# Ledger of designs, part 109: designed miniproteins, single chains, continued (3)

Each design is a single chain, and the fold is of that chain. pLDDT is the mean over its residues in the fold that is shown.

## One batch from the design tools (miniprotein)

Design m11780
Fold by ESMFold2-Fast:
Structure m11780 (fold): chain A 114 residues (1-114)
Amino acid sequence: NKLKEEEDKRLMEIYREGVRRLIDILRKYMGDSPEVLAIIRETEERLERARSAKEAAEVLGELVARIKQLLKTSGASPEVQQKMLQEVEKVIDETLVNIANVISEYNEKLKELS
C-alpha cells in the first residue's frame, strides 16, 4: 500500500529528527564525556540503519532511557539535570504531537479513498 509506505517514511523522519535533537542536548550538556560520545556514535549508527518508523522509534526510546540513566549516574548538578530533563521532555512532546498529526493526516486520506 503506497499510502502506508508514505506514512511510514514521514513517521520515520519525525523519529529521526527527535533522535538528532536528543543527541544535540547530550552534546550541549555532556559532550566532553567519552561515555556520552560513545552513546551518541552508537545511536547515530543505529539511526542510519533504521528502515522503518518502528525501528526509528525504538532508537528514540533507547536513547531516552540512556539519557535518564546518565542523569542518575553522571553526578551532574541538580540545575543541569533539570535543564536537560526539560529540553528532553520538550523534544519528546513535540515528536509525539508531530507523529499524531501525520497519523491523523493519513487516516483522513484513507477515508477519502473509500
Scores: mean pLDDT 87

Design m11781
Fold by ESMFold2-Fast:
Formats: C-alpha cells, sequence, structure tokens
Structure m11781 (fold): chain A 94 residues (1-94)
C-alpha cells in the first residue's frame, strides 16, 4: 500500500539525526510522493519533477551543514529520496 510505504519512510526519517529543516523537507517529500502514488494520472515526469525540487532543497542544506554526522545523515536521506523515486517510477511504468 502507498500509505504503508509512506508511513515506513516517515518512521525512518524520524529515527535519523537530521537538522529540523532537513526533516521538514523529507516529510514534505514523502507527502508529495504519496499524493503522486495515489493519483491514477501521475507520470514518471511528475515523479522526477518532485524529486528534482526536493533534492535541490536537500543539497542546499547539505552545502550549508558543517557537522560531519549531520552531513552523513543528509547524504543518506538523498539516497532514500532516489530509492523512493525509482520505486514509484517502476510502479507507474509497470
Amino acid sequence: SPERSAAQLRAMIDSMDLPEEAKAVALAFVDEMLALALDPNATAADVQAVYDRYTARLEALLAAETDPAKRREIRSLLGLFAAARDELVRQLEA
């Protein structure tokens, strides 16, 4: 279920030692990806546009972050975003 996948992603994000702004970005990303997963008219291009927008925000936060531990968590979050994009694109193209 898309709702179950979103709940699992939210739980993972909540367990990460992220700056509050990065956590807010990640939770907003999950919400928009869930909306696309529930939209029968959503396309791979729509998923890519959401991914590009949230990745740009997260990369800006990474560039400003000086704490090595928080930088590692933001990089892990970027990997999680890419995996979520790939999975949703795969489901829409199936």
Scores: mean pLDDT 89

Design m11782
Fold by ESMFold2-Fast:
Structure m11782 (fold): chain A 55 residues (1-55)
Amino acid sequence: LSVEELGEAIRTFMEQTGASQRQVAAFLGVSASTVSQAVAGKPSPRAREKLEALA
């Protein structure tokens, strides 16, 4: 799963479940800022590294 696909999967999950970025971040073990950046499709280099470790 690519970082871009993970970001899209997170967005879809939030839309279908009503989960907040904080809840998704807690579930994935990352910061809410990392989830926010993934959903926006413009992760910083640090956030991208964390997302690549999950994908």
Scores: mean pLDDT 77

Design m11783
Fold by ESMFold2-Fast:
Structure m11783 (fold): chain A 94 residues (1-94)
Amino acid sequence: EEIDKLIEELVANKDNLEKVIETSIRLFDTIIEKYDLSDEEIALIRNYTRLLKKAKNVEEALKILLDGFEKLKSITTNPELKKVLDKVIEALKK
């Protein structure tokens, strides 16, 4: 639910670099809070958050974000989180 709203907000603001970065960071923070991630998963998210902050344009930010979600999906063992990651990845590919 909360994640669905953040995905909708991200898609609605996909032409605004600052909003994409801020909403993406909020989405990552919500995932950490909701799914009680491992230290490795949290470290991955922190690394992609740093990359996002250095993005020069929306296209670059979205590519970093998609790579981050795909990497997180590859290391997580939580099937509920995998479904959420699939949903956000598909939404961002539009």
Scores: mean pLDDT 84

Design m11784
Fold by ESMFold2-Fast:
Structure m11784 (fold): chain A 65 residues (1-65)
Amino acid sequence: EKKEKIKNGILKVPGVTEEQADKIADLILKEGFTFETIRKMIDELGLTLEQAMAVAEAAYKELKK
């Protein structure tokens, strides 16, 4: 469903694990697409800034559908 589509988009970003993608998809669905969500990806889930930005772009594209 919506979470699975977002998660599949996130998994296309190199170096992101399935567990990280699942947590990120939940975070986006609960809090929306915000700067705080990006910060949590970096600080709590261990993504690089480059990965967090790529994930944010992928998730935004899926949410716009």
Scores: mean pLDDT 78

Design m11785
Fold by ESMFold2-Fast:
Structure m11785 (fold): chain A 58 residues (1-58)
Amino acid sequence: SEREEALAKAREMDPNDPRVRAAEDAALRALTLGEMSAEEAQDAFLAALKEQVPEAFA
């Protein structure tokens, strides 16, 4: 549920926001390395988003 809630908040963000794009880049690196599942990459995305845009998750 925390993941689903965080993803819902991410969907409300501007997809062109450079902070959102930075979080996407972190997740894409995980996928590119082939070392993580889709769920793990999603967790990396949310972790990076919380770091880049902490105010959205307060």
Scores: mean pLDDT 72

Design m11786
Fold by ESMFold2-Fast:
Structure m11786 (fold): chain A 105 residues (1-105)
Amino acid sequence: SKEKDEELLKVIDEFLKEVEALVKELSKDPSQREAAEEVKRLVKISVEDLKKTIEEYGAEDTLRIDAALGVMSIALSVASRLLSPEDRKKLNEIWDEFDKKVEEV
């Protein structure tokens, strides 16, 4: 449904905003800036792909949405390896909250 599509897109936008806030915080340290920008780049690519999947197939196409979320999860796992253990934990907490909200849509 259009309502479910809009709810899922809102959850995705909130997730991206939280990742961008973390990247902004990390970028205050010059030693972490390159890693933070790469995390942002990888997350934005996966978010854009997920949004295209929703626009083309709808949020109710669970197989395609789950596949896109799986690819996104892998991208986040790769991105997290660029971060310190403490900052990786922060990114993982943002992902876990997003994953929970997606399940509630």
Scores: mean pLDDT 84

Design m11787
Fold by ESMFold2-Fast:
Structure m11787 (fold): chain A 88 residues (1-88)
Amino acid sequence: MENIEKMRKKFEEIYEELKKIFNDKSVSKEEKAQALAKAAGESDPQKTINELEEKLPEIEREAATDPNPHRREQAEMVLELVKLFKKK
C-alpha cells in the first residue's frame, strides 16, 4: 500500500524536476512520459497518464473549489504537469 506521506514528499521533490522537464522544448514526449511514470513508481507511462486522466475531474474540482489552500495548490500542480505533458 502506498504511504501517503512518502507519496507527498516524493511528489513535491519530483514536481519541480518534472515541471522543468515538461517545460523543456528539447525533451521528447517519450522522455516526459517516462519521467512522469518514474515519479509515480510505474513502469508504464501510458498507464500513469490514464490513471491521471481518470482522476482529472476530481483534481480540477479540488483546484477550483477546495477551501483548503494547500490542497488547491497541490491540485493545481498536478493540473500544470498534465497540461505540460499534453503540450506537444
Scores: mean pLDDT 68

Design m11788
Fold by ESMFold2-Fast:
Structure m11788 (fold): chain A 75 residues (1-75)
Amino acid sequence: KELPAELLERLEAIAREKQPEFEEIQKVAAEEPEKAREFLREVAAEIAEAAGIASRAEGERMTFAELEARLRAAA
């Protein structure tokens, strides 16, 4: 149940790419919780794509709940 090195590299790349947005969202999360939820959905979609669970096009159309359910089913 360890992550393969290729997947870890992809997750690190996603984290680096999303770091500035994450910092911005943290500052406004209390005032604009919908922006924080959408950011989490986008991150979940990128993780699902990196893990081979969903395509990018599929992830763009899915809600956070749908992405979470698919990630749980694959885990």
Scores: mean pLDDT 71

Design m11789
Fold by ESMFold2-Fast:
Structure m11789 (fold): chain A 101 residues (1-101)
Amino acid sequence: ELEKIRAIVDELMSDPSSAPFRKLPTEAENNLPSIIPNPMSLDKIQELIDSGEIKSIEELMDEIATMVGNVLVTNPSDSPLVAQAAALWDRALALVERLLS
């Protein structure tokens, strides 16, 4: 399962459309980190995998959900970043479906 988890994260990180989510909240969101209780990024998800805190696809999807949720609560619904976060979630689900074989 660890190999599948790493493959999903590697695919997400290699996708150029995931660039806004690679690092902890963007420069535009730097004033908001103190009000986000669980800041999350693809880099941090990779750290959690390496530390053994993410051991299952369910745990991986929970952390991706936290990252997407943070974008949804800190941005207007018509923001391009909200649409990009929704698209990233859809890509993650498709990768899970493909790699769970």
Scores: mean pLDDT 72

Design m11790
Fold by ESMFold2-Fast:
Structure m11790 (fold): chain A 83 residues (1-83)
Amino acid sequence: LSPLTQALPPEQQERARELAEQAFAVLEEHRDDLELLERAREQVEGTIALGESLPNPTLEQRILIAAAEYLLERLDELLASLE
């Protein structure tokens, strides 16, 4: 997790985690589609990179970046389990 995500208040970190779990649940329904999961991972990485390029992100933007980082961790675990 980035220092920006780690600096979020606990309540906002929980919001980010909830958003990530909701997105992950949808992706997990498609665990048979490895190409879709790999593409989703690339899009999540792109979202994190774009978000980190923002000079003064809003609280909502910081929560979305944190959610993307949590989602990336969950996707990496899922993809590793499918080997």
Scores: mean pLDDT 81

Design m11791
Fold by ESMFold2-Fast:
Structure m11791 (fold): chain A 86 residues (1-86)
Amino acid sequence: SEELLKEIEKRYEELKKQATPEVQKRLDNAYNYIKNTYKTELERIDKEAAERGLTPEEVARRKKQVDEKIKEMFDLSVELILREAR
């Protein structure tokens, strides 16, 4: 969702303000990976919807589940990057 992407972007930008240039590059890579993964999972849902004739409501429900997974993946990536920087 747009709200999730805005939340992730805000957290990403805030972390970059406190980070060294090296850590900023790692954050950039993690953020891009998360965005690409999100796109791939949304494309998978759209393909399944086309194949099985899913309703817009069912598609929206599945996309919300993907939003939760993407948030968890971003949080984990941030923890790993910040842990390595210590």
Scores: mean pLDDT 84

Design m11792
Fold by ESMFold2-Fast:
Structure m11792 (fold): chain A 100 residues (1-100)
Amino acid sequence: MSLEELRRQLLREVVETLRALVDAGASLDEIRATLLARVREMVARLREAGVPEEEIVQAVDKALVAAYLLLREAGLPEEEVIAFTRELAADAERIVAEVL
């Protein structure tokens, strides 16, 4: 598969995992832990495949946006979702810095 196809597939897998957890009524702690583990795996695989750093960062940003949208769609209050995704973004930035 192409690098673009790989990036798209890995991002889709992260989003599908997130949707399944939200649909199952998983806690925010479980969602956070699982999503951060999946983001770390995605970043490592994209780096090993030679995907440019800017495109890896964009994939992480898209995963964070998907988390916000899915949690809002699930009916969580906006302020709670903003606080959660802000903390998640900080943890994801740390993962990107550690892996890249």
Scores: mean pLDDT 84

Design m11793
Fold by ESMFold2-Fast:
Structure m11793 (fold): chain A 98 residues (1-98)
Amino acid sequence: SKKKEEEVRKKEEELLKEAEEKAKEIIERSEERGRRRGEEEGRRAEERTRHLPPELAKSIGLMAGIAAETEEIVRGRIEAKELLEKARKEVEELRRKA
């Protein structure tokens, strides 16, 4: 019936909206964590290479920071993608039961 189809559509919209909001939060948190971890790992790498010329130590620090930041961002995006895929599967289950 039309009423049952409308109820299923509302549940689908709610599930997808909630998943999209959570996915966005995961990405934003991963970017924030990435920035902090990048700064910390960059600093540690520069401190570890203090015996090298200052310009080389800075370059190594920058590379280590970028690598650490990128790792956190990539992990967050994977987590967000998995959350969205789970929500899409829940929507498919609702459609199969309708």
Scores: mean pLDDT 87

Design m11794
Fold by ESMFold2-Fast:
Structure m11794 (fold): chain A 118 residues (1-118)
Amino acid sequence: MVKEYQEKILEKLEAALKAFEAKDYEKAVEYFIELLETLKEAKKELSEEDFLKAVEPLFGRIKTILKAIDELIEYLKKNNKDPEKIKELEELKKLLEEIEEKLKRAAIEQLVEAVEKV
């Protein structure tokens, strides 16, 4: 299960970033919304520990993802303020910020344990 969510998360993320780099912002928004739905499903079905393992591929990439989401939100606001899509992208941004904090805390705890054993 954890590995299946890791693969789905990476697939949706890669598709979203490729669409964003191609300046296909409508498609990028769609893939990021699919990523949000996948993350919400994983959070509902997995324990907190297994959820953090499933989202581990996002580690080190979150700042890049957040910048892309911010640019897509600005695009939607400028062209036609779609409040539902903007709301979903803002929800994804908040979830990614929560994930980053939890992943950083887990990494620090592992480092503290490693230092204490050496």
Scores: mean pLDDT 81

Design m11795
Fold by ESMFold2-Fast:
Structure m11795 (fold): chain A 92 residues (1-92)
Amino acid sequence: VAEETEKLALELSKLPDEKQREIAREAEAELAALAEAIEAALADPETRARLEARDQAAVDAAKALVDAGKATHEAAVAALALVALRLAREIA
């Protein structure tokens, strides 16, 4: 998850800022469509704990790249949205 987030943030940073924002919005819209399935899956404590751990790892990886000046803030947001969408699809 951390390595996936790092790779996505670095690759997305090569795109124009507008495209980075577009990717984030599209991923967020798909996450919204999965909201009920995500909520149902999170009723299981083990599934919730695994998602929380993976989400934290992704956030830490994205923050480290932005703080180091290796990724843009918009690319980090888009990478996090894409990782969240992938994780949501695995539990839905």
Scores: mean pLDDT 79

Design m11796
Fold by ESMFold2-Fast:
Structure m11796 (fold): chain A 63 residues (1-63)
Amino acid sequence: MSREELLEEARRIAREYLETFPSLSAEQVGTAAAMKLMQRYGLPAEEAYRLGLEAAEEIKAEE
C-alpha cells in the first residue's frame, strides 16, 4: 500500500472520529487514527502517528 493510500485511510478514520467526537483535538484524533493504522496495516508506531496527525490536521483545517 502506498503512502498516499495510507493517508487517505487515515483521513477516513479521522472523519469517523470527528463525527462521533467533534470537539477532539487534532492530536487526539491523530492518535486514534494511528492506532487503527497500526492495528490494520502493521505500520510502525512512529510512521502511523505521523500519518494520523497529518490526516487529522488536514480534516480539521478543511472540516
Scores: mean pLDDT 79

Design m11797
Fold by ESMFold2-Fast:
Structure m11797 (fold): chain A 93 residues (1-93)
Amino acid sequence: SPRKYVILEVTVEAEPEYLEEVYKEFVRIAKEHDATVIGASKVSENTLLFQVAFESEEKAQEFEEALKKKAEEFNKRGKPVKVEVRRLEEPRA
C-alpha cells in the first residue's frame, strides 16, 4: 500500500576536512529517527545534500531538532557547520 511520507532535503555546508564526518553523523541521526535515506549528492568540496523520508510528521520534527542540536555541538567544538532543511512535495508513487 502506498504510504504517506514527509520528505526533507538537508543541505550541509562545512570545511572539507570534516564535511564527511558531519554528513555521516546526520545520516546516523536520520536512521535513529526511522528515516529512509533516498538520495545524497556532493554539490561542492564543502557542500553535501541528502534527502530523507519519514512515515510521520513527529519523527521528521524530532529529526530536524536533533540535527540543529548536533550542528550546535559541532560549532562549539570549533567545527562550524551550516545546515538548511527544506520540505519537499511528497512524490506520489
Scores: mean pLDDT 82

Design m11798
Fold by ESMFold2-Fast:
Structure m11798 (fold): chain A 92 residues (1-92)
Amino acid sequence: MLEELERRGRELEKELEEARKNKDEKKVKEIEEEAIVLQGLASVARETGEADLDLAIERLEKLLEEGKKAGADPKVLKEIEERIEILKKAKA
């Protein structure tokens, strides 16, 4: 499972570079969203042996809460919120 996620991650990097060269903003966004989901799943799979989307969401929600409490950059907080929404969409 983790090896498959890492392989897909490399494929997405190539697709992202192609989309940027073609100035396809919509495809860039779609690839970036898929990469966020994949990165979350790969992180959980490294620790648990399973690609658990719920646990990936919980980790980002905790990071967001800790960031707000620490007075982190609003731009960074917004990026974390957007990643949480992308993972929730992937679950639905």
Scores: mean pLDDT 77

Design m11799
Fold by ESMFold2-Fast:
Structure m11799 (fold): chain A 74 residues (1-74)
Amino acid sequence: SAEDELVQQAADELSAILQEGAKQKLSAEEIIKRLEEKTKEILAQNPDLSEEAKKRILQTTELFKALVRKEAEE
């Protein structure tokens, strides 16, 4: 569905933030801030998303934030 494609696109965009953050050697705090800002942007641009699609995007954001925090502990 179009929503499934949008959820996948959101995951790809959030993943790109992780890749760019690593390339630029950004702090965990900066990467997390960018993930949160991108998530807000995606949700604001797509206000009619189903609750399920919004939940999936938010879950992806939380997983990526957890990954960033784990890598920063090294």
Scores: mean pLDDT 86

Design m11800
Fold by ESMFold2-Fast:
Structure m11800 (fold): chain A 116 residues (1-116)
Amino acid sequence: MEREERRRREEGERVYREARGRVDIAAGRLAQATALTQQNPSYAPQAQQAKAEFDRTAAEALAQALQYGPEYGQRVQAHIDQLRAQIAAAAQDPQAALELGRQLIEEGKRLLEEVK
């Protein structure tokens, strides 16, 4: 009984880390594309595509986490909300947005490597 419950929790934590990694990468790409658009409007199509990709990845990550329990869904939703706030705050400073994007992509890649 205890081993089965532990396995389910370990699986839920793995899915959460994978979901966070994917969402962080998508958020980082959106932050970078938004910063580039502010400096050069010709990047607007890339920013729109990055936003659509982030929204899709966030929805998929939330749906997958919810399959492992309400607590994992809540954690993923809170992380998505935090990323949206960080991107919005950084949008006024292109250098801050580029750095945020770089950090989020690196963190997301690190999280995905850990769930191998």
Scores: mean pLDDT 84

Design m11801
Fold by ESMFold2-Fast:
Structure m11801 (fold): chain A 63 residues (1-63)
Amino acid sequence: MEARLREVREIARRAVAESETLEEAVELVQKAIWTRFPELSEEEREELVAYGEEEVRRLWAER
């Protein structure tokens, strides 16, 4: 779990750095999580997406 949360934080940082808009950053983190964690259930991936979206919004506000 902790290793996956760390990876999601790295994905979120990358999404914010590569995106011109908050909406683009949110879409990038969603797509990356769905692609990277196919071994997880849909429910578990949705939880990681929610976490990643919160991290993107937090990092975006700190710019």
Scores: mean pLDDT 81

Design m11802
Fold by ESMFold2-Fast:
Structure m11802 (fold): chain A 94 residues (1-94)
Amino acid sequence: SPVERLIAEFRRLLDEILALARAGASADAPEVQALLARAREVAEELARVASPEQLLEALQYATAVRSELAAAGAEPALLDAVGEVVEILARALA
């Protein structure tokens, strides 16, 4: 399914952001910025095409990754950027 591929890509992007943050990458690093931009694009596409159940799954995953970023001591700017991704999905469910 195209939507299942988007969810898999979304999870992979968030996992890569978390891995880079754990490795000490800055929120301003070009690689981190590129992953955040793509995660936002995928979240906006999911908001348009995904079912409520699929949106809830994506929202729960993004929320969990944001919590792990906070626990890892990630920069506020990175937490805010992932928070924007969470808000895109949450708004689609409202």
Scores: mean pLDDT 91

Design m11803
Fold by ESMFold2-Fast:
Structure m11803 (fold): chain A 74 residues (1-74)
Amino acid sequence: MLSEEAQAWADYLLSNTSLSPAQARKLAAAGERYGLDRETLERAARLVEERASPRTLSRETGLPLSVASEILNA
């Protein structure tokens, strides 16, 4: 289950981006797990909306390639 902070981020992303609920939830969880700051999390959300490659999302955020791929394929 998501923490309250990760859930708040998922809700923010869902309300302010075109991400699916699954993408918003996975990105919020990864952001908390890997310690992404607000700016990096918002940049990650934009890359997911733009359907960027897993490699691009990984490079721009520092997330593992497998995690970036899971978010994009959610």
Scores: mean pLDDT 84

Design m11804
Fold by ESMFold2-Fast:
Structure m11804 (fold): chain A 67 residues (1-67)
Amino acid sequence: KVKYLVSGENLNQKDVDKVANILGGKASPDEKGFLVTLPENVSPETIQSVLLSLTGKQVKVEKLGLV
């Protein structure tokens, strides 16, 4: 599994949780945004694209590492 930090203006837990669930992972709140744990086959670009498609919001996705 891979852990990502997802951040963006007006980004809410519900939207991030939906995207994490679609991509086969989990999301939790963090001081800087949301921590998202996903399968290794999911890229940061995929996370950005799915969030943009569902919410209309641009997000920053930072890969934190393997867990």
Scores: mean pLDDT 81

Design m11805
Fold by ESMFold2-Fast:
Structure m11805 (fold): chain A 100 residues (1-100)
Amino acid sequence: SKEEAIEKLIELIREFSEVLGEIVELLEDEELAKLAQEINDLLLELLEYVRNGDIEKALEKLKKAKELFKKMVEEFDIPPELKKRAEELLEEIEKIVKEL
């Protein structure tokens, strides 16, 4: 159901935010922290669009979040295990949004 999908999205976004928080704490870089906040804000906007039934705009926000995360990985020495966890969480978010 839409309600079950939203609950799972909230859990995945929370988990992703925790991974970004671990990356920010490890690297202690102000530009990285700013980029992480921008990604988190995009995922919260995604959740609002899903709640409102605007799946097209939700996917646009996800695409931008993925582009910023790719930039983060290219510009900063992120531990491979945290990169993998974040990528897997973004893929699960995409699967749920696309199934709505």
Scores: mean pLDDT 89

Design m11806
Fold by ESMFold2-Fast:
Structure m11806 (fold): chain A 66 residues (1-66)
Amino acid sequence: NTVERVARHDLQTYAGLSDEEIEELFRMAEEGASVEEIAERLVREYGLSRKDALGLAHGIVAAVES
């Protein structure tokens, strides 16, 4: 799945997340977490801007829904 590969790469490259942290975010999306909930976690726990967090969260949810 190309969408999933891009989302994982962006999380590692631009947010500096570990594989374990990325799997946790993907699990949240698989369990029905919204884009807003994932973005709030990215802002709160990883210090991302809301704009960057929303972009990454959209990528995660899109990858899970693909």
Scores: mean pLDDT 82

Design m11807
Fold by ESMFold2-Fast:
Structure m11807 (fold): chain A 64 residues (1-64)
Amino acid sequence: MSVNQQSARMLRREAERLAAQGADPELVQLLLDTADRLEAAKNEEEMLKVFAEHDRRVAELLRR
């Protein structure tokens, strides 16, 4: 399994754990969306861009 596929699987398992604990549905969805985008990333540059977008979205959720 490639690094991006492994990272995506870890993010999906984390999203499942958070959902089971009653976490914010928007945070759960963000983790799932990030996992999907990581699997779709074709190279390291695209992966880094996905992580940067994820960090920005997390910061936006924390401002609520």
Scores: mean pLDDT 80

Design m11808
Fold by ESMFold2-Fast:
Structure m11808 (fold): chain A 80 residues (1-80)
Amino acid sequence: SMEELKERVEATLATFDQIIETLRAQGHLETAAQIERIKAEFEKRFEELEKKGELTQENVDALITEASDAVTALLLALEA
């Protein structure tokens, strides 16, 4: 349902917020800012999908995967 898709998006955003706050607490301000930009783009693209009537599980899964992969890449770069 549309409500379940929105709930998954909100859960993803909450996860990003936790990562951002953890990075800020650790002094990784630049990486936190990069993840904030990924979060902002994710929110914008989600709104665009909703406006176009393209809010499907497939499109939401693809959007979450893309954003999560980008966040993971930044976190891995910090530990390298």
Scores: mean pLDDT 87

Design m11809
Fold by ESMFold2-Fast:
Structure m11809 (fold): chain A 61 residues (1-61)
Amino acid sequence: IEIPESLSGEQAIMALILLELLKKGESEKKAVEEMVKHYEELTGEKPSKKFVEEVVKVVKS
């Protein structure tokens, strides 16, 4: 699955992290939690629900 160019740079990085966690056999819930944690570590801010949902939607497509 390719990351669409329509995603922001931060969303693209988060999508790659989520995809890698899912490939390693992590559950969707756990993978999303780890992705959110990485976003907080990179930006110092908690991602919006919409931001997370957009990333999950793209990765599951």
Scores: mean pLDDT 74

Design m11810
Fold by ESMFold2-Fast:
Structure m11810 (fold): chain A 77 residues (1-77)
Amino acid sequence: SREDVRKVVVLLLHTMSLETTVLLAEKSPNIAEKERAAAQELLAHIQDLLQKHRSILSPKELAKITKTMQKVQAALA
């Protein structure tokens, strides 16, 4: 449905926002504790949305979101 498409778009936009935040943080040698915590919270929200809407996502969209989340998790480790 159009509603499901909108939910997928919102999820992808959140994922892109997270990626941008991490890329900007990579330009600084020290990620502030607050910024790391905010990124972890956003990652958790994306994971929750992904789980709730997994059935309406294409394999390609799932792979893209998963890859971005893995990169972010690695950067925060």
Scores: mean pLDDT 68

Design m11811
Fold by ESMFold2-Fast:
Structure m11811 (fold): chain A 74 residues (1-74)
Amino acid sequence: DLLAEGAEVQREIAELAKRVEPEKLEELARAAQEALEARAAALKAEKGALTEEEYQRLLLEALRELARRLREAA
């Protein structure tokens, strides 16, 4: 379940965010958002349309990468 996996990763991100400097947190969150938007735009351009499931998969991947970088920054 992509939504359940995403919710668990979001909970980890919330806990890690408390241990990271606010400026660094903002930088990493912005980078993750920009990467997600770029990947979604590229897939939409290639396929003509992006399904909600495909977007949820990309979102989960972006959240996992953000959690990884937050672990390194904490």
Scores: mean pLDDT 81

Design m11812
Fold by ESMFold2-Fast:
Structure m11812 (fold): chain A 80 residues (1-80)
Amino acid sequence: LPPMSNAERARAVIEGAVAEGLLEAGDIVSDEELASALGVSQSTASRAGSELEKEGLLEKIPGKGYRVTEAAAERGRAVA
């Protein structure tokens, strides 16, 4: 399904960015930044971000977007 596909892509982007040293735990990723990285609309990126929040990989920060969690950083380092 398209929403699950975008969530999987978002997960890969976040974990890959951590593996490359571009993101670390505590960094804020906005819906706009996630949309740009995925090549999708902000609404689609927001849905993908919500899926990652449910998985514990991102934490919703009201008015700012999402914070990268320690769990996401550990997973990203594991794929490096």
Scores: mean pLDDT 76

Design m11813
Fold by ESMFold2-Fast:
Structure m11813 (fold): chain A 64 residues (1-64)
Amino acid sequence: SLTEEQEKKLARIEKNLPKVLAGSRATQLAAIADLEELLKTVTDPKLKERLEKIIEELRKALAE
């Protein structure tokens, strides 16, 4: 249910997720912002849940 553009952006974020989690606060905040923007455009419940889980994981890392 993602557009080709949205799938490309999500794949890029997922590919870099381990690096982002090990990265700086600025890197983590930038990733959260990108995911929040994707979340605003998504209507598919399963994809919405997937994005929310990634955001939650990043926010947990940021809170430490």
Scores: mean pLDDT 77

Design m11814
Fold by ESMFold2-Fast:
Structure m11814 (fold): chain A 79 residues (1-79)
Amino acid sequence: MEELAREIGEKIAATKVPDEVIEEIVRKYEPKAREAYETLDPEEQRKALAELHREMAEELEERSEGRDEEREALFKARL
């Protein structure tokens, strides 16, 4: 359970995503993660967390590329 959340953090670090983007993604999925953690059935909880982990990883990769390009474009447009 907690180890899975830690693994998500490690993948986030590997993607070199800015902290701001990481925090937004974590905050977006945190309510769903809490519901999964509150699940009393261990198997159901494990499946819910695994699915959440996959969704977070996919969205993180999509957002990290889009955000990175947006930040560079905004920075250059401001100049």
Scores: mean pLDDT 64

